# Designs tried in a protein design run: designed miniproteins, single chains. Part 69

Each design is a single chain, and the fold is of that chain. pLDDT is the mean over its residues in the fold that is shown.

## One batch from the design tools (miniprotein)

Design m2528
Fold by ESMFold2-Fast:
Structure m2528 (fold): chain A 99 residues (1-99)
Amino acid sequence: TAVEILKDIIDHLKDLKEKVEKGELTPQQVANEIVAISILLTAAVIESEDPEKAREYAKKVLDYLKKAGEAFEQGNREEAIKNLDKAIKIVEEMRKELE
């Protein structure tokens, strides 16, 4: 279900944030994980009972993921973490509204 995919996305985002905080990832590894999360997010929109609302939330999440990736490539880990936190919050809101 869309809700199960959104739970998986939240877990992936939290794991990504923890690894970024620990300095364990290269910019390419962060980019690869963002792509993987984006694919899962697309699947959640397709599986949603309200794809229009799901797409509005997905657009916001993707914008924050893009900002997180760009910040990390620039060496700004604090800004990357802030944008990951915003992405997590929007996915949690998306899950609540689509339940």
Scores: mean pLDDT 87

Design m2529
Fold by ESMFold2-Fast:
Structure m2529 (fold): chain A 58 residues (1-58)
Amino acid sequence: SSLVREAARRAGMSVGALRAAARLMGISPRTLAERLLEALDAGEDPTRFLTRLLLENL
């Protein structure tokens, strides 16, 4: 979806990388994209956000 592409672009990652991260977390790529965009809009660093979210879902 366009949402997934926009989230990947703003986070500086490929759509494939975002989909892989979502798979590791057990969530949909859309859910990860929505959460990532919310974090970015709140001024959070995308790498920090993704690292924290991965650790919370291990």
Scores: mean pLDDT 83

Design m2530
Fold by ESMFold2-Fast:
Structure m2530 (fold): chain A 79 residues (1-79)
Amino acid sequence: MAEAERLAEEAAEAARAGDLERADALYREAGDLFVAAGAPQEEFDRQHLRVVEAVAEGLEAQGDAEGAAAARAYLERAR
């Protein structure tokens, strides 16, 4: 769990920095570790929303208003 959480946090940081390719790779690795650790679906959902929020912030910083709006709309619909 701890390593999966660390990778998810690194993915969020990469996304905020605008490195979406690295963010995707790190989040995929975190997902694999969450599966291996037997994490419940609710934990995957929480980490996914956290990364999507970071992606929205990164897209806003890059001036991708359309991409950022899509990510924000996804977050609003999530609960």
Scores: mean pLDDT 74

Design m2531
Fold by ESMFold2-Fast:
Structure m2531 (fold): chain A 86 residues (1-86)
Amino acid sequence: KAEELLKKAEEYLKRFEETGSLEDAEKVADALAELAATFDPTKPNDADAAVIQAAVALSLWRKDPSLAPEAAEAFRKAIELARKAL
C-alpha cells in the first residue's frame, strides 16, 4: 500500500508538471499525506517532513500560481523524503 501511494504521488506530480493544475497538486499532497499515515510514529522525521514539504508546495501554488516551478520542486523534495522513509 505505501509503495503504491508513493507511485501515485509520483504520477500526480508528473501530471502537475504537465498541466499546472491545482487539482493535480492537491492529489500529490493527498497521496503523500495518506502515505505518511501508514508509517510508524516512532520514525516520524522523514514521513512528517515529506507531508510538511508537500503542504508548503500546495500552499505556494494556491497563493500564487506563477510559483508552479517552485511548487513542483517542493513536491519532488517531498516524494524523495517519502521514498527514504519507505
Scores: mean pLDDT 72

Design m2532
Fold by ESMFold2-Fast:
Structure m2532 (fold): chain A 56 residues (1-56)
Amino acid sequence: DVLITKWLPAGQGDKGLAEVREEARRRGLEVVAEGVVTQETPEGPVDVASVLARPR
């Protein structure tokens, strides 16, 4: 299984999720789970977009 993750400014999580889904598709992988989590950091909130993918 492959975890593909992208960190973005808060409010950009949906855009990041679309981008990591497209990356999995370009690699010929099947997306089995996805999500966006907002994390508080000293620099401010960030969105973490992730997909868990596997070969077909």
Scores: mean pLDDT 80

Design m2533
Fold by ESMFold2-Fast:
Structure m2533 (fold): chain A 106 residues (1-106)
Amino acid sequence: MEEVERLVREAARLLNEAIEAAKEDAERAIELLARAAELFLRAMALGDDLTARGIAALFGTLAILATEVNPAVAPAAIAELRRLGEAVPAAAEDTAAAAREVEALL
C-alpha cells in the first residue's frame, strides 16, 4: 500500500527532526511531533488493524526517544498517543502502553 508507506516515511522523518530539535527547542520538537502524529493517524486510518498497531508501536518508540532527549516533550507526546488510541481503537492498548513508558521517564 504505497500511500500508507509514503505517510509513514514522512511522519518518521518529521519525528526524527523532532528528536533532533528536542535537544535545543522543546516548542519546535512539540510542533514537529504533532505534525508527525497527524500523518501517522492518516496512515493508521488507511491500513488494517495490524498495520495500525505497527504504526502505533513505531510512533510510541519515537515518542519515548524524544522524551529521553527532552522531558519537556512528554506532555505533548502523551496527549498525541492518547489521541491516536481514541481515534483508532485497534491501537488503543499499544498507544496506552507507550504513554505509560513516557510517564515512567519523568
Scores: mean pLDDT 86

Design m2534
Fold by ESMFold2-Fast:
Order: sequence, then C-alpha cells, then structure tokens
Structure m2534 (fold): chain A 60 residues (1-60)
Amino acid sequence: MEKTEEVIKAADEAAEKYGLSEEERQRIRNAGLTLLDAGVDVEEVKRAIELAAKHFAERR
C-alpha cells in the first residue's frame, strides 16, 4: 500500500524530470509495480525506475 504509492510517485517524478512521454511514464510505472509485486525491495525498485527513465530519455 504505502510502497505502491512511493513507486508510483517515483515513476511520475522521474518521467517529469526526464521529459518522458505518457506511454513511457506508464511503462516505467507498470515495471516498478511489477517488481514490487514480485517482492523486490522498494529502494531497488526506485533505482530500476530511474534507470528505465534515463534509458527512455537517451533514446528520445
């Protein structure tokens, strides 16, 4: 519950910071939630979100 909110917030903040499209924002959000559901620690999920956002930004 609280972890889900943190993951969504991190994904939205990363998407705004890197200027990602709506589709890219949804993809990093969904990826983060999938990792969290699989039992990955929230700190590791946040790192994965940041890396995904960076990769999307580098690919334009």
Scores: mean pLDDT 80

Design m2535
Fold by ESMFold2-Fast:
Structure m2535 (fold): chain A 64 residues (1-64)
Amino acid sequence: MEKRKKELLEKARKIEEQGKRNNEFMRKLGEAGTPEAAKGAERGIELNEEDTEKEVKKLREEAE
């Protein structure tokens, strides 16, 4: 039982960390020097943050 809760929380943490790394990657792509790349990176970060928050919230709710 406690192991299941810890596994869900660990999965949530992993998803959160992965989302953060994806955001950093997208920001670096924005440095490619093209206006379209910078605009795409900003939109990608916004969508990735929204998706990550949704998944993390769901897993944390299941863990508790």
Scores: mean pLDDT 76

Design m2536
Fold by ESMFold2-Fast:
Structure m2536 (fold): chain A 62 residues (1-62)
Amino acid sequence: IDAEVKAALGLIYLALGNFLYQKGDYEGAIESYEKAIQLFREAGDDEGARLAEKNLEEVKKK
C-alpha cells in the first residue's frame, strides 16, 4: 500500500487511541498509539509519528 493509505491508517489508530484513553482503557490506548507510530513512520510522516509518541508517553504516566 502507498504512503497516503498508511498515513490515513495512522490517523485512524491515533483517533482510536485517543478514544480509548478517554474511556480509561490505557492498555488499549497504548496498543493503538504504537500502531499509529509504526504506520506514520512507514508513511514518512514524522509529524504524525511524533504526535503519537507524545500521546503514548502521556498515557504511560497513568
Scores: mean pLDDT 83

Design m2537
Fold by ESMFold2-Fast:
Formats: structure tokens, C-alpha cells, sequence
Structure m2537 (fold): chain A 57 residues (1-57)
């Protein structure tokens, strides 16, 4: 899938963290991780890791 979709979810998650909405941020990051795993795209997973988002092995 397009990395732009994952970028949008990550950006929204970071905005939620900045606003103190930790639960909402975690949900958005989980969606981004799920999309990256479903796509099997190693560049998408690398993008998540570059933003300090933990991706389970």
C-alpha cells in the first residue's frame, strides 16, 4: 500500500500525542502498523521505525 496512507496516520498520531490524547495516538499508530504489515512493504516498516514507532517482530 502507498506509504502516504501510513504517513497520514503517523502524522495524526503525533498530533494526538502533542494534544495529550495518548489512547487516540496509540490507536492511530496501531492502524499504521497494521497497514504496513498487511502490505509487506519493508520501506513502510522502516518509515514507522524512523519515527520511533515500535513495530513488533
Amino acid sequence: MAVERIRELVDRGLEALAAGREVEASRLFAEAIALARESGDPEALAYLRSHAIEVPP
Scores: mean pLDDT 73

Design m2538
Fold by ESMFold2-Fast:
Parts: sequence; structure tokens; C-alpha cells
Structure m2538 (fold): chain A 91 residues (1-91)
Amino acid sequence: LSEEERKKLKEKFEELLKEYDHNGDGKLSLGEFLEFLRNVLKSDLSDDEIVALWKKMDVNGDGVIDYEEFLAFLESELDEAAQYFLDLLLS
């Protein structure tokens, strides 16, 4: 990812946190992530595919993701799901 793409992704993640992170802890739950994909991005991914994406981002298995976990997943250029998600966020 370019520095401009990283900056845009951080801005998108911060907008997501403002709308869905009601606790103000700077992290997203699986439920908030699903709501974002369905309602904001109108993603055509199946529930199983969304859960698989979540598991790739939630590296420590604590049930929430922060910006660093989110960015690390999207930097995986070899993952078709990561590329699909990146295209949605950068469009």
C-alpha cells in the first residue's frame, strides 16, 4: 500500500469508529464490522467470508480489532479478500 492509501484507510477507519464505536475505545467488534460491511459498503460477501476476514484481522482473538490489525490485513496483497475489501474502502 502507498502512504496515500494508508492515510485514506486510516481516515475511513476513524470515520467507522465515530459512527459504530459507541464505547470510544478505538476498537471495533465483529457486530460493528458486519454492520459496516452490510449497511455502508453494501458488500456482497457471505457471512462465512466476513467471519473469515474478521479472524484474519483479530490476530489476538480478543473479539475486537484496532487500526493496526485492520491495516496489517489490508497490506496482504496476496489475499483476494483483502484486495476486494481494499477496493471497496478506496472507492
Scores: mean pLDDT 69

Design m2539
Fold by ESMFold2-Fast:
Structure m2539 (fold): chain A 63 residues (1-63)
Amino acid sequence: ATENLEKGRKLLEEGKYEEAVKYFEQAIKEDPNLKEAYHELARAYAKLGDLTKAGEYAQKAMS
């Protein structure tokens, strides 16, 4: 979980948003309670222009 979260964040900083999403999805699959991964997924989807998914994951990060 933590390793996938860190890899996703690095990819997000590099502008590799689609790849970052895959690592954040793996982090959530390993730890469904990892709020940081939902928050980072929301950011990645916002960068990709998918505002619907960005909103969904932002809500999950706050719940």
Scores: mean pLDDT 83

Design m2541
Fold by ESMFold2-Fast:
Structure m2541 (fold): chain A 86 residues (1-86)
Amino acid sequence: KGSVSDDEIELNVVLVALATHYAAAKSAGNQEEADIAKRAMDVVLKLAEQGKIEEAIEYGRRVLRALNAGNLDEAKKIVDEAEKKA
């Protein structure tokens, strides 16, 4: 369902959203949130380079849901678990 181009657009939207969280957190002095967002972007890019585009999108969306909810503990848990596997 959807073209490869649509998945690439969705991946880019996820990366831009994570970069936006990173920039906003840095500007606000929220170093923990900035670190989580940066680490999440690194994992999304690594998964995408491995051809795991759908996994990268779903992972990024899970981190974004936690960050948008202000749940840094959940966002950190998602990132920590992914880094152990990547």
Scores: mean pLDDT 83

Design m2542
Fold by ESMFold2-Fast:
Structure m2542 (fold): chain A 68 residues (1-68)
Amino acid sequence: GPKEDLEAAEEFLKSIPEIEVEREGEDTLVAKTTLSVEKQIGVVLRLIGDFPEVEVSIEGNTITVRAK
């Protein structure tokens, strides 16, 4: 479900050393990254593919993941 996908997405993001993850409320993760644009796109594609019940957006160096 959306909660399980969000928790799994948090653990995935936390496994990447160049990403700092903060939880905003119950439904949202904010991931600030020092990754290149190419690597950020790779992370977003994995999030969309592996966690279908979350919404993913990217702006600059910030990836936002929200439970549906």
Scores: mean pLDDT 82

Design m2543
Fold by ESMFold2-Fast:
Order: C-alpha cells, then structure tokens, then sequence
Structure m2543 (fold): chain A 73 residues (1-73)
C-alpha cells in the first residue's frame, strides 16, 4: 500500500493519532496550498496561503472556509 503516513502530520512518532484539531489544521493548510498552486501562484504565495489557512482554522473557522480565505489572501 502507498504509505499515506508520510504525507500526514496526524500521527506522532510512535504512530499514535494526533488530536483532531491538529489534523484539521494540516488539512486546511494543504487545501489552501493546493488551490494556490492550481491558480498558478508563486511558491511564496502558496506558503502564505497555507499560513493564513492555519491561522483562520485556529480562530475556529471550518477547514474548508479557512482554506478558502487562505488562497484568496
């Protein structure tokens, strides 16, 4: 099977799942970065989109909404 564990920060070093909040933060950042890449934004803009998505998710916005705000910034 393809090891998906290498693309997710949802697990600790011991293979235990991290809190759902951490998984949602990673997902929001990944969605914002992926959307920015699809829109042809630079690597710097992609990184910024991810950072904004993380911040919005930490403020309590849903994953999809946080990602959407991230790639619009």
Amino acid sequence: MVPSSLVTHAYTEDGQPKPQETQDIVRAASLAIDEAWKQGKSMTEQGYAGQVAVEKRKQGLPVEEAAKIGFKA
Scores: mean pLDDT 70

Design m2544
Fold by ESMFold2-Fast:
Structure m2544 (fold): chain A 72 residues (1-72)
Amino acid sequence: SIEELVKKAIEAAKKGVEAVEAGNFEEAEKYFEEAIKLLEKAVEKYGEEYPELKEALERLKELKKYYLSKGP
């Protein structure tokens, strides 16, 4: 379901942020990549009905760029 995809994407993104806070930038990148893939699937399946999903995906990509810019 859309709810399940979005929930998993949010959980992965949270783990990405937590990994950055712990200084684990390689692990953070993997979690952000997982979150992006999950949200891309949600946009592909449900993006016409829920245009906010595409906005969320773009914000997630910006969030990844911001947090990983703090690493090496």
Scores: mean pLDDT 83

Design m2545
Fold by ESMFold2-Fast:
Structure m2545 (fold): chain A 107 residues (1-107)
Amino acid sequence: SLKEELDRLGREADRVIERLKQALENNMPKEEMEALVDELSGILTRILELMREAGVPDDEIFELARLFVEARQLAWDAIENKDMEKLDEAARVVREILERARQLLDS
């Protein structure tokens, strides 16, 4: 089901965020952290594609895309400034995207 696919993507996003937290804590090379942000962006893009496939209205997709840009920017700021609090903020925004997406599929 679309909800099962969304739940799978949500678990993948959580794993990437956890890997980013570990990479940041262990002061891993910036290129490796950038690759993880790119992986997270791919997951979020797949969520937007799933929402479009589900027939969610364009205005709701646009709002999810705004949250996507915010989450990506927070993750990028976190790796640039070695700021774990920014990464926690990115995780909160990703959780908001997933919860909103799930609610839209329930409609």
Scores: mean pLDDT 88

Design m2546
Fold by ESMFold2-Fast:
Structure m2546 (fold): chain A 65 residues (1-65)
Amino acid sequence: SAARAAALARLSALERAILQLLARGYSQREIGEILGISPATVSRHIRRIMEKLGLSSREELVALL
């Protein structure tokens, strides 16, 4: 939808990178290793991204990419 596309456009570069890696099936730990951040930080970013996009599941998040 246009609203979800607009919300995606407002994500930071880091938040977009996390989404792309999630869409490819990487775990929070692997994403942390790739991006040089802790798995806990990745988890917090995923939660913030979901809140920004109005999503309730990781599957919905992955489906945006």
Scores: mean pLDDT 79

Design m2547
Fold by ESMFold2-Fast:
Structure m2547 (fold): chain A 55 residues (1-55)
Amino acid sequence: MSLEEQLDKVQEELLELNKKALETKDPEIFREAMELGARGVALAVELVVERKLAA
């Protein structure tokens, strides 16, 4: 299972949560979106590092 696959999954979930947060204006949903976003950034950094090491 690739880091790219995990990143795509996180991005899809983040888009859904952001849409829901804007519609409901629920601060808890905004918080979940922020946590998921941070996880996505961490995965992206790992992917870049692996790509550089493999090249």
Scores: mean pLDDT 77

Design m2548
Fold by ESMFold2-Fast:
Structure m2548 (fold): chain A 57 residues (1-57)
Amino acid sequence: MSKEELEREVDVAMIEMRAALLMRYEGLSREEAAERAIEELRDKYSEEVLEEARERL
């Protein structure tokens, strides 16, 4: 696996974790939590990473 592929997997996992925390602590639905997490992290990650996270959530 390339370094870029590994970094992308880690970044996607971080977005998934943020969505899970929003569902657990704020009572958001999976879809609402996914959109909120992506919005909060959009300036930190590339569009490709954000789109992959959206598809996996």
Scores: mean pLDDT 79

Design m2549
Fold by ESMFold2-Fast:
Order: C-alpha cells, then sequence, then structure tokens
Structure m2549 (fold): chain A 67 residues (1-67)
C-alpha cells in the first residue's frame, strides 16, 4: 500500500530533481492519490518513473514492487 506521506516524499523528490514545478505539487499529489485508488500498480509505476528520470536505483524498484 502507498501512504500519502510516501507520495508527498516522492513528489518533493521530483521537485528537487527539476522534474516537477513546486506549484504543481498539489495537482500531482491529487492525480497520484486518484490513480492509487483506481490502480495501485500504475501509481507505483508512475512514482518509479519519476525516480528513474532523476535517480537510478535498483533498491527503490525492489521496495516499490513487492513482487
Amino acid sequence: MLERARLETEVMGAVADGVLDPSKVPEALKKLEELKKRDPEAAERALENMRYSGLLTHLTVAQVNAQ
């Protein structure tokens, strides 16, 4: 399960990496929360994609995908 605090952390990470404008944080969080409720797997993939564009980490992928 993806908690709101985790979503906020990942979105702020994207801001720090220059991938997301700070003014878009509330909009991004809303979209991710809606996606999480509708399709949790797609929400995890969206977060992974944001991390992948700024950071390459196999550990993050392993933690997000419990498969």
Scores: mean pLDDT 61

Design m2550
Fold by ESMFold2-Fast:
Structure m2550 (fold): chain A 60 residues (1-60)
Amino acid sequence: MKDVLELVALTLRAIALELEGDYEGAIKSLEEAKRIAEELGDEEMVKLLEEKIEELRKKK
């Protein structure tokens, strides 16, 4: 599905940005991915994305 591919692309983008040290950019990409997961009703994915966002916020 189109939305699932966008979710995956945003999470991969966030990982790449984190590896570059761009924690702000990584958090933004994960927040966009979380919005898509919420629209899809994927509660488990929303929780995983929230946990990852909080981890990155602690590294800023």
Scores: mean pLDDT 80

Design m2551
Fold by ESMFold2-Fast:
Structure m2551 (fold): chain A 80 residues (1-80)
Amino acid sequence: GLEEAVRRLEELILEAGKATGKEDSARHYAERVREAAQRGDATSVANASGHVIQDAIDAGKIDLAKEIAEATRRLMELLR
């Protein structure tokens, strides 16, 4: 359901933070994702996760960036 999709995206964002050395930034964006999902704001979910996706790409963590993008799309579909 919605909570499982939010939790999965949060877990992937926090994993990316550890992998890139940007744990505080990742924690901030995980919080933004949860708040946006609670409001039904798919655009803000995409914007918050987009920052983490770019950081993962810049760090060469391409598979992790893809997983975050897929989790983001799943959450956005549930907010329709």
Scores: mean pLDDT 89

Design m2552
Fold by ESMFold2-Fast:
Structure m2552 (fold): chain A 65 residues (1-65)
Amino acid sequence: MSKEEIIEEAKKLVEKYILSDESLSEEEKEEAIKFFTEYLNELLSKLSLEEQEQVLESLKKSLEE
């Protein structure tokens, strides 16, 4: 998996999690998705491939309920 692919997978995970939260309004979901996807892009683009993979695995684990 490339660095770009890992960033896209992380964004998809965050979007899926936020969209599944029924307690958030449509506006809150859009704002949260925008905030976290921008944050992840900035953070992950500065990391090595191995570090990005570790972050992705941590996100998968932390977003599991």
Scores: mean pLDDT 78

Design m2553
Fold by ESMFold2-Fast:
Structure m2553 (fold): chain A 82 residues (1-82)
Amino acid sequence: MREEYIAKLEEAVKDAPEETRQRLLELGRQVIDDAEAGAPRSKIAARITALALQGVADGASPETILKLIKAVEEAVDAVRAA
């Protein structure tokens, strides 16, 4: 379910400052929304890349960024399997 994946995104960014958490969660939700809308793999890959770059720009740790990417990729895979 969407709520399960959102919870995983929230867990991935929990150690980041509130402003960074809100921005990264918004971008992660947009990737899931694009996947649910049937966006092509190239567009999803570009969105995930943009999410990672934003995490770096906001000073998120490499661990936080990797956890967030993994959670988003798992959500996208689940949407595509449905």
Scores: mean pLDDT 80

Design m2554
Fold by ESMFold2-Fast:
Structure m2554 (fold): chain A 68 residues (1-68)
Amino acid sequence: QLALAHYNRGNALEKLGRYEEAIAAYDEALEIKPDFADAVENNGAAVEKLTGTPGAAALAKARAAEIR
């Protein structure tokens, strides 16, 4: 599925430290499947790594847990 493909691309980009591109890939996955818990969690983690916004990863993880 397209959402899963975008999510996997985001994961690969994040492992390479390419957080801007990883966020874009996770956003594509979430446009297709807004309740994609794993994409919500990883998007927040990538945003925190890119922007240094404290708690973005924790908030995204909490939101993902609510979806699950």
Scores: mean pLDDT 78

Design m2555
Fold by ESMFold2-Fast:
Structure m2555 (fold): chain A 65 residues (1-65)
Amino acid sequence: EEKKKRAEELIAGLSAAVRAGDTDAQGRYGAEIVKLVREAAELSDEELEKYHPAIRQGARDLRAG
């Protein structure tokens, strides 16, 4: 599914940018991940389960405050 695949791509991109020391790429991938987590946090629990586990955890943490 597109949302899990997109999250995997963003997480992989962030990891690669960290390994390369590319701070600009780290910022770009990090911002997209934060955006995805914020979107997921506003969804129902059923919709949230369709997301990548890391995004689900971030969304739950954000919801908890």
Scores: mean pLDDT 77

Design m2556
Fold by ESMFold2-Fast:
Structure m2556 (fold): chain A 59 residues (1-59)
Amino acid sequence: DIEKGDELVKEGEEYEKKGDYKTAALKYMKAAQYYDNAGDFEKSQEAARKYYEAKKKAE
């Protein structure tokens, strides 16, 4: 579900803007999983990268 992945990325970006990097990371992780299930490897990899960046800031 590419559309659901896109929605989750947008939610993650909103949480990052609020400084909630833990919730942002969770949203990006779920987005990557939705993209992977949809067969969109490029968007899945990009969402996974956003997850790791947010996770670093949360720690």
Scores: mean pLDDT 84

Design m2557
Fold by ESMFold2-Fast:
Structure m2557 (fold): chain A 73 residues (1-73)
Amino acid sequence: SLSDEELDAETVLTLIEIRRAIAKANNVPLSKEELEKDIKTLQDILDNVDLSPETRAAIEALLKELQEELKKL
């Protein structure tokens, strides 16, 4: 079973992925401020939450994608 902290982390991950998917589908990119906020949120989770290897890998992958998107702005 997932801890409450890991479940919260998975919820945050899912919400960020949904927002990105909607933005891409509508061809409306996320703002620099939104990307920076999401990057900070994911970094804070990686630093403070004891995650399963699968959840950690998913968050690290999303973080890398957001960092690459930020570089293109």
Scores: mean pLDDT 82

Design m2558
Fold by ESMFold2-Fast:
Structure m2558 (fold): chain A 74 residues (1-74)
Amino acid sequence: SEEEKKNAERLEKAAEEYVEKHREEMLKDLMEKEGLSEEEAEELVEKALERGLELARKAAKYPELVPEVEKKLL
C-alpha cells in the first residue's frame, strides 16, 4: 500500500539520521566501554544500521507500531 511505502521511507530516513547524528558517540562508547577496535566498532554500527533498515521495513506493515519505532529513532 502507499501508506506502507511512506511509513517505510519515513522510518528508514529516521534510522539513517539517528545513526548519522550519534555515530561518533556510538563509536566512542563501543571502543572505550566495550573494548572494540575502531574497525570492529565501525562494522558493528554499519550492521546495526542495516538491521534497523530491515526492521523499519517490517514495522511499516503494522501502522500501530510506527509511532513506537519512531520514538526509538528520534
Scores: mean pLDDT 79

Design m2559
Fold by ESMFold2-Fast:
Structure m2559 (fold): chain A 60 residues (1-60)
Amino acid sequence: MLEDPEIERDIQIGLALMVAGVAKIIGDEEARRLAEEAVRLLEEGRVEEGMKKLKEAIKL
């Protein structure tokens, strides 16, 4: 169970990095850019904004 906000954030960053990697493989530059921005926001502790960008990347 994810009860620790720090662990949850680390998992979210990992997911965003995976999405960026997949987007790069398929040549989706918009999804890659959004996922990269999500990583940056999550690293800054801006979890809500980072997750919003990650969801945008996945919804393409």
Scores: mean pLDDT 76

Design m2560
Fold by ESMFold2-Fast:
Structure m2560 (fold): chain A 80 residues (1-80)
Amino acid sequence: SSLYEKIKEEIEKKKKEAEEKGDFESADLLSSLISHLDANPDLSPEEVINILEQAYRAAPEEQKPTIKELIEEVKKIKEE
């Protein structure tokens, strides 16, 4: 649960940063991801990374850097 909470907090942090920059498209994507995680609280860190990597492959080029940064941050949390 602690690991799940850290991952969710990092996504929420990235969402707030996107909103503060006026990047509402990235903020909306991150909101959808938070909702998905809330609906599936039993997801492992590996499954979360897989979802993020699928999102990265499907995302517009403008959103890819945000998703890539999030993938790396989740990997760090997993390996703590």
Scores: mean pLDDT 77

Design m2561
Fold by ESMFold2-Fast:
Structure m2561 (fold): chain A 69 residues (1-69)
Amino acid sequence: MSKEAEEAFKAGDYEKAAEYLEKYGKETGSGEAYAVAAKYAKLAGDEEKAKELIEKAKKLGAEKLAEEA
């Protein structure tokens, strides 16, 4: 998982953590990374971003993780 995303999450910067995980998911094709990014976007209050990330996660096969976001 992205080290930068983990550090941002620990700092309480959920918006930044979601951005790092989205970049990691885009680079690696990881649906799991998009699902976790969606969860963090939701914690940051960005519902529109969370919905977009959930859709990407489902397309990459992480459907159950996306449903929990």
Scores: mean pLDDT 77

Design m2562
Fold by ESMFold2-Fast:
Order: sequence, then C-alpha cells, then structure tokens
Structure m2562 (fold): chain A 59 residues (1-59)
Amino acid sequence: MEDIEKLLEALRNGDLEAARQLIKEMVEKGYDPEKILEELKPKLTPEQRAALEAFLAQV
C-alpha cells in the first residue's frame, strides 16, 4: 500500500508532522489504526513505534 510506504518513510526520516498528517488521511480513508500499527511495528525502532502509537491514539 502506497500510503503505508509514505508513512514508514516519514517515521524513519523523523518527519513527525508529515507522519501525523498521513495517519489522519489514512484513517479518514478507512484504514484501521490497529492494522497500520501491526504492519509497521516490525519495521520501526522502539522510539518510532512509540511515536506511531501516540499519533494513532490522537485519531
């Protein structure tokens, strides 16, 4: 999924504002927050995963 790849890139680059906006757009498109987390979880550092979890909690 192209949106997942963009989100992964933003998180890895430390572009937290882009990551937050992408998460909002994806959830509005009907993406499941839990599925986003499970798909990215093994590809992220603990710090990046914590940021993702915090952003998903805000949506």
Scores: mean pLDDT 79

Design m2563
Fold by ESMFold2-Fast:
Structure m2563 (fold): chain A 62 residues (1-62)
Amino acid sequence: MEEKVEKLVEYFKELLEKNNLEPTEELLEEMKEIIRVLLERGATEEQIKEFIERYIKALLER
């Protein structure tokens, strides 16, 4: 569902901004496709948010 994708992308963008990371078009586009695939495979919003948090943590460790 497109609405869920948009909400989760917004969550990712807000989390990037809160951690002083630049929400580039490339990062947002990549995450949007990942979220879409995960939702199509039946992942819950909670599971996807956990993935997003892990992704942000990985970015901060570089």
Scores: mean pLDDT 81

Design m2564
Fold by ESMFold2-Fast:
Order: C-alpha cells, then structure tokens, then sequence
Structure m2564 (fold): chain A 80 residues (1-80)
C-alpha cells in the first residue's frame, strides 16, 4: 500500500526474477535451446546490475558467481 512497501516488494521481486531466469536457463540447456539459455542469462545479469547497490557485497558476489557458472554450463553444451 505505501511507497516503501512497493519499493521493498520490487527488490524482492527482482531477486526472485534472477532465480527464475537461472532456472529457465538451465531448463533451456537441458532442452538443447542454447540460444534461449543465453537470453535468460543476459536478462538475469541486467536485473542483477539494476539492484547491485541494494545488495550486500556477499550476496552480489554469490549471484554473479551463479550467473557465471550458468554461462559456462551453457557454453560447454554448445560444443557437445
């Protein structure tokens, strides 16, 4: 209802969106849709950039590592 509640929900929703995009990227890799996997990972990186200043250094690093690992997994599947 208040502006502060809307802002808090927006941050939580963006964090949930990063997790959802990572899950969709892994499912796309499993289905052989590597192009779609990269699209999801690019979107996850953009969302992370938008909220990086709202995160602790540890949480930001963890999300960056998770996205980086997903990119490596998708790239490996491209050559197999």
Amino acid sequence: MSDEEIRAMSLAEKLAKIEELLKKAFEAVKNGDIEKAFEYLDEAERVLEAIRDQLSPEEALRLEVDIGIAYIVAAVETVK
Scores: mean pLDDT 76

Design m2565
Fold by ESMFold2-Fast:
Structure m2565 (fold): chain A 68 residues (1-68)
Amino acid sequence: SSALLEEIRRILEAGGASEEEIEEVVRATQAGDLERAQRLLVRLLLRGKITPEQAERIGRLMLEHAAL
């Protein structure tokens, strides 16, 4: 749903991800490409753009979106 994608966007923005990085993650999630979405999330975590807690929350939201 758009609400789940908006929550993912908000968390990434709060962590300090760039607009381009946020758009890539949201686009991959929206397309149902969970492998790509997870790889992008791991890159953001390794770059210090999100915390492990934020990554876990976003991962759960990605799975919830995939179930729709």
Scores: mean pLDDT 85

